# Ledger of designs, part 12: designed miniproteins, single chains

Each design is a single chain, and the fold is of that chain. pLDDT is the mean over its residues in the fold that is shown.

## One batch from the design tools (miniprotein)

Design m392
Fold by ESMFold2-Fast:
Structure m392 (fold): chain A 69 residues (1-69)
Amino acid sequence: AARARQLIEDYRQAVLAGDLAEAQRLLGELERTIREISKVDPELAARLKDERRQALVDAAHARGLDVVT
């Protein structure tokens, strides 16, 4: 759990820094980490997927990808 949440935070930092290549790499590592957790705790893996989804939405807004100027 802690490792996956740290990866989500690192992803948020990479997006804020404008490092999209690092952000994409961290997403791939997060996906692998969630997959491993799902073998032991599928309910926790589902919550981590929701937390990841929220981080992606927050990142899109931070980059000005909202529909309003």
Scores: mean pLDDT 75

Design m393
Fold by ESMFold2-Fast:
Structure m393 (fold): chain A 76 residues (1-76)
Amino acid sequence: SAAEERARLLRLAVAILAQEYREGRITKQQMLDALARLLRDVLGVPEARVQALLAALENASLEQMVAALLAFADEL
C-alpha cells in the first residue's frame, strides 16, 4: 500500500540520517531539517503534525529521536 511504502521510506531515511549523525557528518539540526523536508514535501504529512513531531524531538537524544520517528512511521 502507499502507506506501507511511505513508512518504509521514512524508516530508511531515519536509518541513513542517524548513521550520518553518529559519524559526525551532519548536525542534529541538519538531520531534523532533512526529516522535516521528507515528511512535508515527499510524504505529504500535514504541517501541524510535522511541527508537533519536530517540537517533541528538539531536546531528544538520538535514540529517542529514532524511536519516536519509527513510531510515527507506523501511523502513516
Scores: mean pLDDT 87

Design m394
Fold by ESMFold2-Fast:
Structure m394 (fold): chain A 88 residues (1-88)
Amino acid sequence: AAAAAEAAALVEEAKRLLLERAKEAGLDDEQIKAFAQEQAAWIDAQAEAAKQELPPLINSLPASEHADVARAQARMDAMVAAVRELAA
């Protein structure tokens, strides 16, 4: 679907920018992967905590705001996926 293609494109763009900046800073592939692995563990913990708090809060919001919250969640998921892919 178009939405899945858009999400994949955002993940690839984020990975590309992060990798480019890290290489410009003088990091080799091993160092970039190790750093991404450390960041992936941390960001996974943060995303898990947010998911625990989000459903009760969303249920208290007007329906008109649900679409904006869904878009924000999708972007957070894309950023987490980008870090995970760099860690792999």
Scores: mean pLDDT 70

Design m395
Fold by ESMFold2-Fast:
Structure m395 (fold): chain A 96 residues (1-96)
Amino acid sequence: SKKIEEAKEELKRAIKEHPNDLVVIASAIEKFIYAYTGKYGYEELSEEEIEEIAKELASIIPKEAIPRLKEIREEALKVNHYGLAEIIDKTLELLE
């Protein structure tokens, strides 16, 4: 899908050009999840879909971005975005 490729390139660019910008990186991750799943909320995601998205994110995100992923996870938990936090947690397990 062209939308998935565009979101992947946006995520790569966000990390490369804005490595310390939590908001920019989080936004690019959420856009990638939406482009991949077609779902804006995470309530209808199966465990299999979550694992698949986490594997895709782990293939895109460099290990140098791990501290930013941890910060995004903590911020997601603070605002009760549990679905996003779960996807990031599974991505971190694959990167570590």
Scores: mean pLDDT 82

Design m396
Fold by ESMFold2-Fast:
Structure m396 (fold): chain A 101 residues (1-101)
Amino acid sequence: AAAERAAREGRFMELLVEMLEKINKAKSNEEAKKIFEEFLRKLETELGLEVLRYEEKETENGELTIRVVLESPAGVRFELELTVKDGKVVSFTLDVSGPPP
């Protein structure tokens, strides 16, 4: 149980770092979005995370913000918010909450 959870958390972090490194090489917000969508697909196929909500917002300043809410098979929720401009990461936040009581 604990070792399996640690392995899943390690894989999640590995995929997250890989995604952020790929985005730093992106040349546009569209390319960054495709990289982020591939990351979400890997989370679903490798870790069984379900996308509960996906929201995109682009500002007049050319900043693209993608907010996603994911849920694990164990009921742990992950809220990710990625903001990019000209294919560069401006900000990234990750909020984790436990299963509902």
Scores: mean pLDDT 80

Design m397
Fold by ESMFold2-Fast:
Structure m397 (fold): chain A 83 residues (1-83)
Amino acid sequence: SLEELARLIAEHAEELLKQIEEAEKWVKENIENEEIKELALELLEEERRLVEAAVRGDLEAVEEELEERRELIKKIKELQEKL
C-alpha cells in the first residue's frame, strides 16, 4: 500500500538522503552541460521532497514524487553508463 511504502521511506530517510547527496556530487562532477546539470539537480531536489513528504505522511505528495524518483534514477543510470 502507499501508506506502507511512505512509512518505509520515512524509516529509511537518512539513507535515502545520503543517496541523493551522492547523486548531487556525481552530477556536479560529471555533467558539463549547464542546462542538463540544472535539470538533474532540480530532479534531485524533487526526490528530496519525496522523502520529506513521506516523513510528514503526505500520501498525495508521496505518490506524485515516486513517479519523479523513478525517472530520476533512470536518467542517472543512463548518464553513468554513457560516461
Scores: mean pLDDT 79

Design m398
Fold by ESMFold2-Fast:
Structure m398 (fold): chain A 75 residues (1-75)
Amino acid sequence: KLEEWVEKKIKEDEEAKKYAELARKFAEEQGYSPEEQQVLIQAAVLGVEIENNKVDEEKLQELLERIRALRAKRA
């Protein structure tokens, strides 16, 4: 699952960990819900992988589904 992949990347990759922490702090400062905080952290980690020319289409689709679900809940 996307969450397990992100947790593994944060443990193994210092750059992914750094951007995950920045996303978490930003989301907390903006008062985002825990679900929204997780989506931002996942987006940050995927963004690092995309920049390094390492992209997993399955993980991208899982993230997009989460974003759509959050938007539906807020509508």
Scores: mean pLDDT 74

Design m399
Fold by ESMFold2-Fast:
Structure m399 (fold): chain A 66 residues (1-66)
Amino acid sequence: MSDEEGRAAAGLGEAARRGLDGEGAAKLTYQGGISASKEAAERALELYRAGRVREAARLVAQDGGF
């Protein structure tokens, strides 16, 4: 997993733990340095909750330009 994917996974994990939506997940990944759209963050959050952490992190990192 790349450093960008690691930061994305951390933000998604925090959002999932707090029960946030895609907007909240996008805000948390942005605090980690990944500027993803709320739509990408929402899809990634669903993947994260399904246990597909690497796919979720990659989606957010790619949308954020990494």
Scores: mean pLDDT 78

Design m400
Fold by ESMFold2-Fast:
Structure m400 (fold): chain A 63 residues (1-63)
Amino acid sequence: EEEKVLEEVAKHSGIPLETLRSFKSLAEIAAYLGEQGTAENAKALQVIGRYMVEKLGVTRPAA
């Protein structure tokens, strides 16, 4: 599952998959992507955020 997330992030951001695998966590990748503020990085961040909510048990607070 994380492998597919990394592939999607690589596709949207243009960062090589091997580089993404060198990060310690998805949170570090998200921090790196957030630093640039590009539309491509914003899409990659959405992929990570969606995965964390759906797979890692992080639930959004009730509105």
Scores: mean pLDDT 72

Design m401
Fold by ESMFold2-Fast:
Structure m401 (fold): chain A 69 residues (1-69)
Amino acid sequence: MLIPITEEQSLQLAQFVLDQVAAGRGSVSSDDLYRRASEILGVSVGTVRRPENRERIVLAVQRGVSKLL
């Protein structure tokens, strides 16, 4: 099932990625991103990891980063 992602959730995902980069991790692993997305969206990690949802998560991060920067 497709997960609806609000603008606020998109910003929370982007802030998580930016915070990890600022903490010196360089990049965020896909597993770390999907685990954080499950927390923000209130769904299981398995639901986030479905192919139809992975692209939506990445696009939501990119949208949020564009708004924060």
Scores: mean pLDDT 77

Design m402
Fold by ESMFold2-Fast:
Structure m402 (fold): chain A 112 residues (1-112)
Amino acid sequence: MEAKKKALEAIERVKEEFLKLAETEEEKKGVEKGYEIVLLILEERYEEAEKLAREVEENESEEAKFWANATAVAAMKAAEYALKGELEKAEEVIKESIEKLKKLKKEKKELE
């Protein structure tokens, strides 16, 4: 299988798993925006990725920005390992990112 195809599969899995954890429309919007930024980067559409990232930072709620950043970081790390052919490490990154997001979500709720 081509490395790029495995990277695309990895970021799609991050999106699907993070959408399962998203409870609000703002959280879901964040996941979708974070995923889209990474997808654009993998397609070498860097100007569009930068524009979308700026739109998220300037126009979205703090909740949507938090989830977009968390999704983008997780997706990029998983994609990097997949591009290197390290599929087991890509899977580990996805699992670790899910657990980290669960913990961060709990911490955010405690501050409200």
Scores: mean pLDDT 84

Design m403
Fold by ESMFold2-Fast:
Structure m403 (fold): chain A 86 residues (1-86)
Amino acid sequence: PVAGTLVAGSGQTAPATLDPAAGLVRAGPGIDVSTLRVGDGFAVVGPDGRLLAGGEVTGTTATSADAVLQLADGTVRAGTLVGGAA
């Protein structure tokens, strides 16, 4: 997993980790991922400001969001956002 910042389309940001092999983004405090909606865009940027992944929310649950992810290596895959303690 790579440390970075999750940037929601709402403008909210949170510390995050990206596991590109699993398609998993874990958000820290700052964004409750359960408040995301279908169609919302987001990005994960590294500590140097480099884009690690872009994505769009395709589904939501009470505790997670499903997404399509485009990774920095050009891979497009299904992914999941979890976390976002208040």
Scores: mean pLDDT 78

Design m404
Fold by ESMFold2-Fast:
Structure m404 (fold): chain A 57 residues (1-57)
Amino acid sequence: MPLPSLRAAHAAGQAILDSGEINDEAIKKAVEAARQTPGVTDEDVAYIEAALKANRA
């Protein structure tokens, strides 16, 4: 079973792909998708948000 943090990262990635661009709205949707992952921690979500912001186009 993959770690909840990896599942959350995958969910966030799918939300970004659905948006077509890494902008503030797409990042917000990706963070919300990550928060919906069972077993994810606030620390995992914060890490995913920071990584997405670092890769903002």
Scores: mean pLDDT 76

Design m405
Fold by ESMFold2-Fast:
Structure m405 (fold): chain A 70 residues (1-70)
Amino acid sequence: AAAEALRKALEEAKKEGDYSIKAVQNIRDAETAANGAAAGQRGQTLLDNAKKKWDERIATLEAAYAAAEA
């Protein structure tokens, strides 16, 4: 039961992360187009931070799922 819940949470986190990263990427691209490279660079920093946060969250869930399966 716990392993199944963690697997579903992991699948959800991966999908949510993909959508969130794509949204930030689109904002970065729109900012670059509208306000120039400096605005795009701020957006790139946000994108890099978002990717790192989602990678860490997914890694934590993967470790929890592996532990629940053991």
Scores: mean pLDDT 80

Design m406
Fold by ESMFold2-Fast:
Structure m406 (fold): chain A 58 residues (1-58)
Amino acid sequence: AEEVAERVLDVLSQQDLETQKSTARVIAKAHPEVARKLAELAEKRGLTDIAQAIRDAL
C-alpha cells in the first residue's frame, strides 16, 4: 500500500507543475482515499506543493 504511494510521489516530484496538477486531479477523482494518503505522505516528505495540489483537487 505505502510502497505504491511512495513510487507515485517520486515520479510526481520529477515532473513539471502542469503534469503534477493534472495527475493529482486524476488520482483525486478516481481514488479519493488514495489521494488523501498521498497528500499526507507528501506533506511529511516536505513536498508541500504536491500535497496542496492534491488537496485542492479533492
Scores: mean pLDDT 77

Design m407
Fold by ESMFold2-Fast:
Structure m407 (fold): chain A 58 residues (1-58)
Amino acid sequence: SMEERRKKMLEEIAELQKKMQAELNEIDATLNPQDAARKRLELMRETLEELEEIFKKK
């Protein structure tokens, strides 16, 4: 059913959010502000691509 697919997508999204947050924290802890900004943009782009793949499943 649509509800089952929605639950699976929400679980995958939640896992991505946790992974992204951990990586953002590491970036902010280890890099200077300029390098951190570039890495954050890269991470956000990668996360959006993963989200697109989740939503494009048929």
Scores: mean pLDDT 79

Design m408
Fold by ESMFold2-Fast:
Structure m408 (fold): chain A 98 residues (1-98)
Amino acid sequence: MIEKLREEIEKKHRELLEKVEKGELDEKEKVERLRELLRMELEAWKLEFLENETEEKREAAEEFIRNHEKDIASTPNMSEESKEWVRELKERLEELLE
């Protein structure tokens, strides 16, 4: 269950980055896709941490935030609004882990 959710998140994240790099998404579409990714990531972590929180899982989630935030932020065709939303996404995920 959780593994499938993680695979879906990875796929959607990769698709978002590819489309943003190609200039295929407008600002509204970028924000909506980032919002969906945030929702899915929060659901995945809720299942992973609230039912069986361990230091290893926490470290893995923190690394995931770090890696994915950098990948999204480095996308060359991303607007300042989308970059701000990525920063908010990271902050929200870090709050969940606190």
Scores: mean pLDDT 65

Design m409
Fold by ESMFold2-Fast:
Structure m409 (fold): chain A 60 residues (1-60)
Amino acid sequence: SSLEAQRQAALAQLAAMGAAGASKEQLRLKALEILDQWKAQGVPESFLAAFRADVRALLA
């Protein structure tokens, strides 16, 4: 999958978890897990920064 498709899928997963009653802390921990996995895979920092911004907006 393209990185953009992976980012959208990860955001959709977090949104679904939130809708199912997950706490903001649980969503934050899941987002950090996803970020750590992508960082280990060598995903560019610009992409990681975009995902962090998306997560911040989701948790607002």
Scores: mean pLDDT 86

Design m410
Fold by ESMFold2-Fast:
Structure m410 (fold): chain A 55 residues (1-55)
Amino acid sequence: SAQADALTARLEAAIRDRAPDADLVRLVAEVLDSGLPDDQVQAIFARFDAAWRAA
């Protein structure tokens, strides 16, 4: 979905740009509060984990 794609892009950008922990926590909270289906939430967090490991 457009919302899932936007949240994924924001998380990947935050990791790339070395955002403060407070900003990362806020983005994770937005994903959890998004109301997206569990499979989409899992996909976002999988991309987040991959980006974190690549950094």
Scores: mean pLDDT 80

Design m411
Fold by ESMFold2-Fast:
Structure m411 (fold): chain A 85 residues (1-85)
Amino acid sequence: SLLERYEELLERSQELAKKIREGDLSKVPEAVELLRELLRLTLELNPDLPEEVRERLEKLVELLIEALETQDFEAAAARFREWLA
């Protein structure tokens, strides 16, 4: 049932992303919590992920949350690129 829960959260994330792009910033806190839950389930479904991959996923989610909260996706993308270098 973890996979079913993951699929439900993915569909909800797409709906929330659309609303936020349309200017409904009241959905940002819900999107943040949903991203955290998706990360948690991804790690639970993939316990054998290499440490580097796990760290990259955690960093990507961290920066995506910051981009949602600040509405600065370009700055978040730049920081992720710097972290990968």
Scores: mean pLDDT 78

Design m412
Fold by ESMFold2-Fast:
Structure m412 (fold): chain A 61 residues (1-61)
Amino acid sequence: IDEEVERIVANIKKTYPDLPEEELEEMKKKVLELMKKGDFDGAQRVALETLLRHEARRAAE
């Protein structure tokens, strides 16, 4: 689980290097909690929502 979460975080950081560290940590915490509960769909959704929100902010600038 921890290795899978680190993998997701690393990929996001590579794709969105300007993503705020606070948002990345909040996402990582939520994803980890959901994965521990077995809610893998929820974990994926949280990660995707974070990325979409960041992209929307960039597009609006």
Scores: mean pLDDT 74

Design m413
Fold by ESMFold2-Fast:
Structure m413 (fold): chain A 81 residues (1-81)
Amino acid sequence: MVEEAMRKTLLEAGVPQEKIDAMEKKELLEEDIKVGVEDIELAVKALVEARKIAKEKGLSEEELQEETEKLFRELREERLK
């Protein structure tokens, strides 16, 4: 579930509260990834970046979700090397 710290970060980044509430019902990757606060922050940053890209390119919500998942996986892999 979306914890309070992550919710605050998303709100400060301009993500609508409705989208944050949707995240409470599922994990960003829709994978069984139970991660620590650091990985949750990476997921939030991926969502923020994907939303920024979506705004520039006019992506649909479905495409936004796919971009978020892709960015999160890339960030997590780069961190792990």
Scores: mean pLDDT 64

Design m414
Fold by ESMFold2-Fast:
Structure m414 (fold): chain A 93 residues (1-93)
Amino acid sequence: MELMRKALEEARENRRRAKELFELAKKSTPKKAVTLYSAGNVMLMGETASLIILKRIGERKIEEAKKKSKIDPEKGEKEAKELEEELKKLLEE
Protein backbone atom coordinates (compact mmCIF):
# COMPACT_ATOMS: atom_id res chain seq x y z
CA MET A 1 0.00 0.00 0.00
CA GLU A 2 2.94 2.40 0.53
CA LEU A 3 3.69 2.54 -3.22
CA MET A 4 -0.01 3.17 -3.93
CA ARG A 5 -0.09 6.13 -1.53
CA LYS A 6 3.08 7.53 -3.14
CA ALA A 7 1.57 7.22 -6.64
CA LEU A 8 -1.59 9.02 -5.45
CA GLU A 9 0.54 11.73 -3.80
CA GLU A 10 2.41 12.24 -7.11
CA ALA A 11 -0.94 12.44 -8.95
CA ARG A 12 -2.20 15.06 -6.48
CA GLU A 13 1.05 17.06 -6.78
CA ASN A 14 0.77 17.06 -10.59
CA ARG A 15 -2.85 18.31 -10.36
CA ARG A 16 -1.81 21.02 -7.86
CA ARG A 17 0.98 22.19 -10.20
CA ALA A 18 -1.38 22.16 -13.18
CA LYS A 19 -3.87 24.31 -11.24
CA GLU A 20 -1.12 26.81 -10.32
CA LEU A 21 0.03 26.99 -13.96
CA PHE A 22 -3.56 27.52 -15.20
CA GLU A 23 -4.11 30.30 -12.62
CA LEU A 24 -0.84 31.95 -13.68
CA ALA A 25 -1.91 31.64 -17.35
CA LYS A 26 -5.14 33.59 -16.61
CA LYS A 27 -3.01 36.52 -15.37
CA SER A 28 -0.44 36.36 -18.21
CA THR A 29 -0.10 37.67 -21.77
CA PRO A 30 -1.72 35.49 -24.49
CA LYS A 31 1.64 34.10 -25.71
CA LYS A 32 2.83 33.24 -22.20
CA ALA A 33 -0.63 31.83 -21.34
CA VAL A 34 -0.35 29.29 -24.22
CA THR A 35 2.99 28.04 -22.85
CA LEU A 36 1.60 27.81 -19.28
CA TYR A 37 -1.53 25.92 -20.43
CA SER A 38 0.73 23.48 -22.34
CA ALA A 39 2.85 22.93 -19.21
CA GLY A 40 -0.31 22.42 -17.12
CA ASN A 41 -1.57 19.80 -19.60
CA VAL A 42 1.76 17.92 -19.30
CA MET A 43 1.23 17.86 -15.51
CA LEU A 44 -2.30 16.45 -16.03
CA MET A 45 -0.79 13.70 -18.24
CA GLY A 46 1.55 12.93 -15.33
CA GLU A 47 -1.48 12.63 -13.02
CA THR A 48 -3.09 10.12 -15.42
CA ALA A 49 0.12 8.03 -15.57
CA SER A 50 0.38 7.98 -11.75
CA LEU A 51 -3.27 6.88 -11.40
CA ILE A 52 -2.71 4.05 -13.94
CA ILE A 53 0.29 2.88 -11.86
CA LEU A 54 -1.80 3.10 -8.66
CA LYS A 55 -4.59 0.94 -10.17
CA ARG A 56 -2.09 -1.61 -11.54
CA ILE A 57 -0.30 -2.02 -8.17
CA GLY A 58 -3.61 -2.26 -6.30
CA GLU A 59 -5.04 -4.89 -8.65
CA ARG A 60 -1.89 -7.03 -8.41
CA LYS A 61 -1.94 -6.92 -4.59
CA ILE A 62 -5.64 -7.84 -4.52
CA GLU A 63 -4.94 -10.78 -6.89
CA GLU A 64 -2.10 -12.04 -4.65
CA ALA A 65 -4.34 -11.78 -1.57
CA LYS A 66 -7.04 -13.81 -3.36
CA LYS A 67 -4.45 -16.50 -4.24
CA LYS A 68 -3.52 -16.68 -0.52
CA SER A 69 -7.25 -17.13 0.23
CA LYS A 70 -7.07 -20.59 -1.46
CA ILE A 71 -4.35 -21.69 1.02
CA ASP A 72 -5.60 -19.73 4.09
CA PRO A 73 -9.16 -18.54 3.33
CA GLU A 74 -9.60 -16.37 6.46
CA LYS A 75 -6.26 -14.55 6.13
CA GLY A 76 -6.46 -14.12 2.34
CA GLU A 77 -10.06 -12.87 2.38
CA LYS A 78 -9.30 -10.34 5.15
CA GLU A 79 -6.18 -9.09 3.32
CA ALA A 80 -8.11 -8.77 0.02
CA LYS A 81 -10.92 -6.77 1.71
CA GLU A 82 -8.41 -4.46 3.42
CA LEU A 83 -6.61 -3.86 0.09
CA GLU A 84 -9.90 -3.17 -1.76
CA GLU A 85 -11.00 -0.72 0.97
CA GLU A 86 -7.61 1.08 0.96
CA LEU A 87 -7.63 1.37 -2.86
CA LYS A 88 -11.20 2.74 -2.81
CA LYS A 89 -10.28 5.27 -0.10
CA LEU A 90 -7.19 6.46 -2.03
CA LEU A 91 -9.08 6.84 -5.33
CA GLU A 92 -12.10 8.61 -3.75
CA GLU A 93 -9.93 11.21 -1.96
Scores: mean pLDDT 75

Design m415
Fold by ESMFold2-Fast:
Structure m415 (fold): chain A 96 residues (1-96)
Amino acid sequence: EAAELIAEAERAMEEAARLVSEADPQLKKTVETLVEDTRKLSATGSGITAAALGARGMARMAREVAEKNPEQADRLREAAERLEEVARRLGAVAVS
């Protein structure tokens, strides 16, 4: 269900934002803004597209932060993989 995937993406983005903020505190405002902007856009007619773009953006940031933070890299990569998977599923729904 599209609504379930959007909710899954929002939850995954919130968790990834916490992990990114812990690893790189300078990005805290950036990831919090991405989560908030995605949530606002997901409440409009662009919900699927907004959730997919937000998830991909957060996944990219998590992978970049993982590269610089070996101690937290496994957790950040796992979060990125979850975001990439939900974004793929959202993309499949959008073209149906």
Scores: mean pLDDT 83

Design m416
Fold by ESMFold2-Fast:
Structure m416 (fold): chain A 76 residues (1-76)
Amino acid sequence: SAADEIFDKALEALRKLKEEGATPGEVASVAAIAFHQLAVVTGDKRAEKAADYLSENADITPDEAIALLEEVRKEL
């Protein structure tokens, strides 16, 4: 599904950012974009809220972003 492709791409990107030692801002940006795309394709308000949260909070680790995506994926 379109949602599965968004999750898979976002998780792959976040794993790469973890390996490369990316900044919290880069991690938050990738996660926010993924949740925004998920909100558009699923209409899920949890994805909308996650995108809004990450747009305002740049202090997130790759592991935290991965955990948040995995949690939302379980609920879809």
Scores: mean pLDDT 82

Design m417
Fold by ESMFold2-Fast:
Structure m417 (fold): chain A 79 residues (1-79)
Amino acid sequence: ELEEEIRELLSDLVVAARKGDVEAAQEKADKLLELAKKHPELIPLIVEELGKYLRYAIAMGNTLAAEILSKTRNELLKL
């Protein structure tokens, strides 16, 4: 199911971001952006889920993860 693919990519992106693995995070972000371009109706779901993880990263003081997740969220909002 497409929603499961998105949730797996989101999970992988969040894990990479929390580890500070910018390259792995960007790879997952690029895949999410490609899916969002093909399925614009899913953008609100992806943005909402990213917002939850971004809020958590901010609360935990993980600045690098917050920057990575915020960048991806902003790219989705520009689509």
Scores: mean pLDDT 83

Design m418
Fold by ESMFold2-Fast:
Structure m418 (fold): chain A 83 residues (1-83)
Amino acid sequence: ISEWLEELEKKYQARWENATPEERERMAREVEPLLAEKLKEKLLSDESMTLEDIRKLKEEAEKMGLEEIAKALEEVEKELEKK
C-alpha cells in the first residue's frame, strides 16, 4: 500500500510538471481528496494492515506534502487503535 501510494504520487507528479496551470489546479483538487478517501476505505477494509504500517504511510505522506492523505491516514490510525 505504501508502494502504491508512492507510485501514484510519482505518476501524478510527472504529469503535474508538464500540465498547464489550470490542469494542475484540477488535478490537485480531484486527486488528493479522492486518493485520501480510497486509501482510508482500503486500509480500514484490509485486515492485514498493522498500526505500524499505517504510521509509516502517514510519515511518507507528510514527507511528500500530501496533507489530505496524511489526515486520512491519521483517521485510520485512530480507528484501528480504538477498535
Scores: mean pLDDT 70

Design m419
Fold by ESMFold2-Fast:
Structure m419 (fold): chain A 88 residues (1-88)
Amino acid sequence: LKEVEVEFKAPPESASFEDLEAFAGAVEALKETLKDDKELTNKGFAGLMMRFQGLKLDEGGLAKYAEEAGKAAEAAVEKVKKLKAERE
């Protein structure tokens, strides 16, 4: 479960551009859907991180890691935007 704590901080650096773009798109969709509830949005980001990295969380508390997952999701969106600008 120490691995879950580390892996919730950011998408893996080795992730492909396509994987990062799909993840960022899912993050933006969650923001539009859950924009009026920050807690639900952060839990949604945690769910995306778990799916993206194949993780499950049963100790340490989902609420705590959801906040870190939300921050990592914002960073991923910004990274994808920079990569798109560079390729265009």
Scores: mean pLDDT 51

Design m420
Fold by ESMFold2-Fast:
Structure m420 (fold): chain A 81 residues (1-81)
Amino acid sequence: MQRRLEGIENAIREAARQAGIELTDLKVSLTDDREEAERSQKQALEDAKRKQPKLSLTVATDSSSDEFARIAIELSNALLE
C-alpha cells in the first residue's frame, strides 16, 4: 500500500514540476469511506486544474492497482493542462 501512495505522490510531483508548479503541500491518504475518497478525488482534480500549490488526495483502501494508476494519470494530466 505505501508503494502505491508513493507512486501517486511521485507522479503528481513530477507533473507539477513539468508544469512549473511549486507544490508547498501534498497529502495522500487512505480511507474506508468510498464516498469520502470520491469527493476527495474530485476536489483534487479541480485543485490540480487550477494549479493550486496545495493538494490533498484520499483514496479508498479497497482500490486496485489499476485504480491507483488511473488516479495518478488523471491528476498528472490535470496539472499538465
Scores: mean pLDDT 78

Design m421
Fold by ESMFold2-Fast:
Structure m421 (fold): chain A 65 residues (1-65)
Amino acid sequence: MVEEAKKELEELTKKAEEAKTLEEIRQLDSQGKRVVIEYPDAPEEAIKKFAEALKKKIEELQKKE
């Protein structure tokens, strides 16, 4: 259901913003992909927000050297 997919993606997005390691980001990415597979009608905006959060966090963690 679209609403369930949106809620789950929003929760994963929040977890991505709080992630402290690249391993956590990898696990969240896998979970997000499963949500999209289970709910093919998931809102594109929610999917994009999640992908954007993962990308920003990956860049942040890699540049904290």
Scores: mean pLDDT 78

Design m422
Fold by ESMFold2-Fast:
Structure m422 (fold): chain A 92 residues (1-92)
Amino acid sequence: MSPEQREEFEGEFLKLISEMKEKIEETLAKNDLSEEEAEKLVEEETAKLRQRLLEKAEELGLSEEEKQRALAQLEAFKEGLIKVAKEKIAER
């Protein structure tokens, strides 16, 4: 793919991650969720984001290696968000 297509994908990826993180943080702040409910919320939001990323990757013609790299980064963010959410709940 072109450098421009790569920048577009990276920009979209960061935007979607930021939007997902904000939605999770708002939901945790507004609702008295258990650790299990918070984990489920993060998993559901990351599953939605995964679908959007795969659709964007197909649209831009990303290689399989680039798709796998993006998905691996999403999984790492998911694990980090679950940890932070559980820590915030434990502080209640």
Scores: mean pLDDT 79

Design m423
Fold by ESMFold2-Fast:
Structure m423 (fold): chain A 95 residues (1-95)
Amino acid sequence: MWEKALEWAYRQVVLWDENNKDSYSKDVYDKIKAAIEEGYKRLWERLKEDMSEEEAKNIAREIGSELLNEETDPKVQLAIQGFIDTVLRVIDLVS
């Protein structure tokens, strides 16, 4: 269940990035892509099908905090926050 929701959330963020890539320098875009891919990987590894909606949201928020603490570029931080907000909305939709 969460696997399909997570893949959908990732695809929505990737589509957003493709539409906005010309608004970023290559270095910023590459960092955004790497941060989203790392966030997706951490969510995939930590989210379990038997988790409650509240537990899944708490895991997503913790991963968001980890990624934000690892990044200093405000443009990349904004993209990380947008990714986590999208994941939280998808958890609401499939719960």
Scores: mean pLDDT 76

Design m424
Fold by ESMFold2-Fast:
Structure m424 (fold): chain A 61 residues (1-61)
Amino acid sequence: DAEKSAKAAEEAAKKGDATAAGAAGYQSNLVSGREEMGRAAAQAAADGDAKKAAEYAKLGA
């Protein structure tokens, strides 16, 4: 569910894995119906910012 995906994004961010954090954040936001936050998480991952990707995942959950 969205909450599990948001936790996965946060754990990936702790490990510095921006790609994994962005992917989990996008998944979380698709489930919650907050597609804008999903796009923001994906953009943050593309920018290499794992922490921002995880934050957008939480906002969508």
Scores: mean pLDDT 68

Design m425
Fold by ESMFold2-Fast:
Order: structure tokens, then sequence, then C-alpha cells
Structure m425 (fold): chain A 91 residues (1-91)
């Protein structure tokens, strides 16, 4: 089920976070990245795909890695891809 997949993914993310901290990464920075990843997984599991996509684009726009025009073009394809992925996990 989707709940079991999310639980496994959270465990993997927490293990990866511990590993990169052991390698010298900033614990505060890693904690922020982990919290962000968990939020995205929760939105995906809850079926709030529009909010998930909006948060991804907000971050990319903030970092200057994407334009508003590019975000508009990518939004619909990304929504469809994530919705298809979620439906596959529910089947």
Amino acid sequence: SIAAMVEEQIARLEAEAAAVIAEGADPAEVAEQLARAKEMLDLFANGDIETLVDKIFEELLKQGKITKEEAEKMREPMLKELEALRKKWLA
C-alpha cells in the first residue's frame, strides 16, 4: 500500500540523513532537507499533488533555477506524471 511505501521511504531518508551527517554535513541543513522531503512524501501520500507541485516550483523559482514561463509549461506534465505514479501505487 501507499502508507507502507511512504514509511519505508521515510526510514531510508532518515538513514541517509544520518550517513551524510557522519560524513561532515551540517546537521541543521540536513534536518531542513529531511523535513522538506517528509513534507513532500506526506503531500504525495495524501493525494495533494497540486500543493506538492506548487511547493517544488516555489523552491525552484526562489533559487532562480526556473522561470515563470518554464514553470507554467512544466506544471501540467508534472501533475499528470505524479498522479499516474500515485495511481500505480494504489493499484
Scores: mean pLDDT 80

Design m426
Fold by ESMFold2-Fast:
Structure m426 (fold): chain A 67 residues (1-67)
Amino acid sequence: MGLLKNAKKAPNQPSPSEEEIEEARRRLREAAALPSPAERRNEIYRILNSYKSAPVDFRELVEEVAA
């Protein structure tokens, strides 16, 4: 099941807002829907670069989409 119910935040890092997390999910879904595997991979990497400080659950979401 999708399991992002309690994102933990690093004590010394700025936390992304829930809106930012939802926006990234939307972008990841759009990237995953791309018909070309190469385009899908490139879009996912671009999203990751935008959120290089993203929480751990974000990384897991991207790994699921990339798989």
Scores: mean pLDDT 62

Design m427
Fold by ESMFold2-Fast:
Structure m427 (fold): chain A 87 residues (1-87)
Amino acid sequence: SKQVIITSSVAPGVLAQISQTLADIFDSIASLQIALDAGLAGSGAIYVATVPAAAEKPVYKGLVSFAMAPATTNTGAELALTTSGFA
């Protein structure tokens, strides 16, 4: 299955636009994930970014990062989006 998890300190309007853009792209990413799982033979991660710990909440406006993992059971990939505060 496909999943987007977003945590954010960015402005609500910007977050909504990011979410919509990612929803539009996610179908292409799912197809690519299937291709990577079939083709890369053990290196299936497309992108990896650190997800902040629960105690390290984003503050203010932050950067959006994302991570894609290979499908573990060939049911799809999960995309986790996180934000970190700007300094």
Scores: mean pLDDT 41

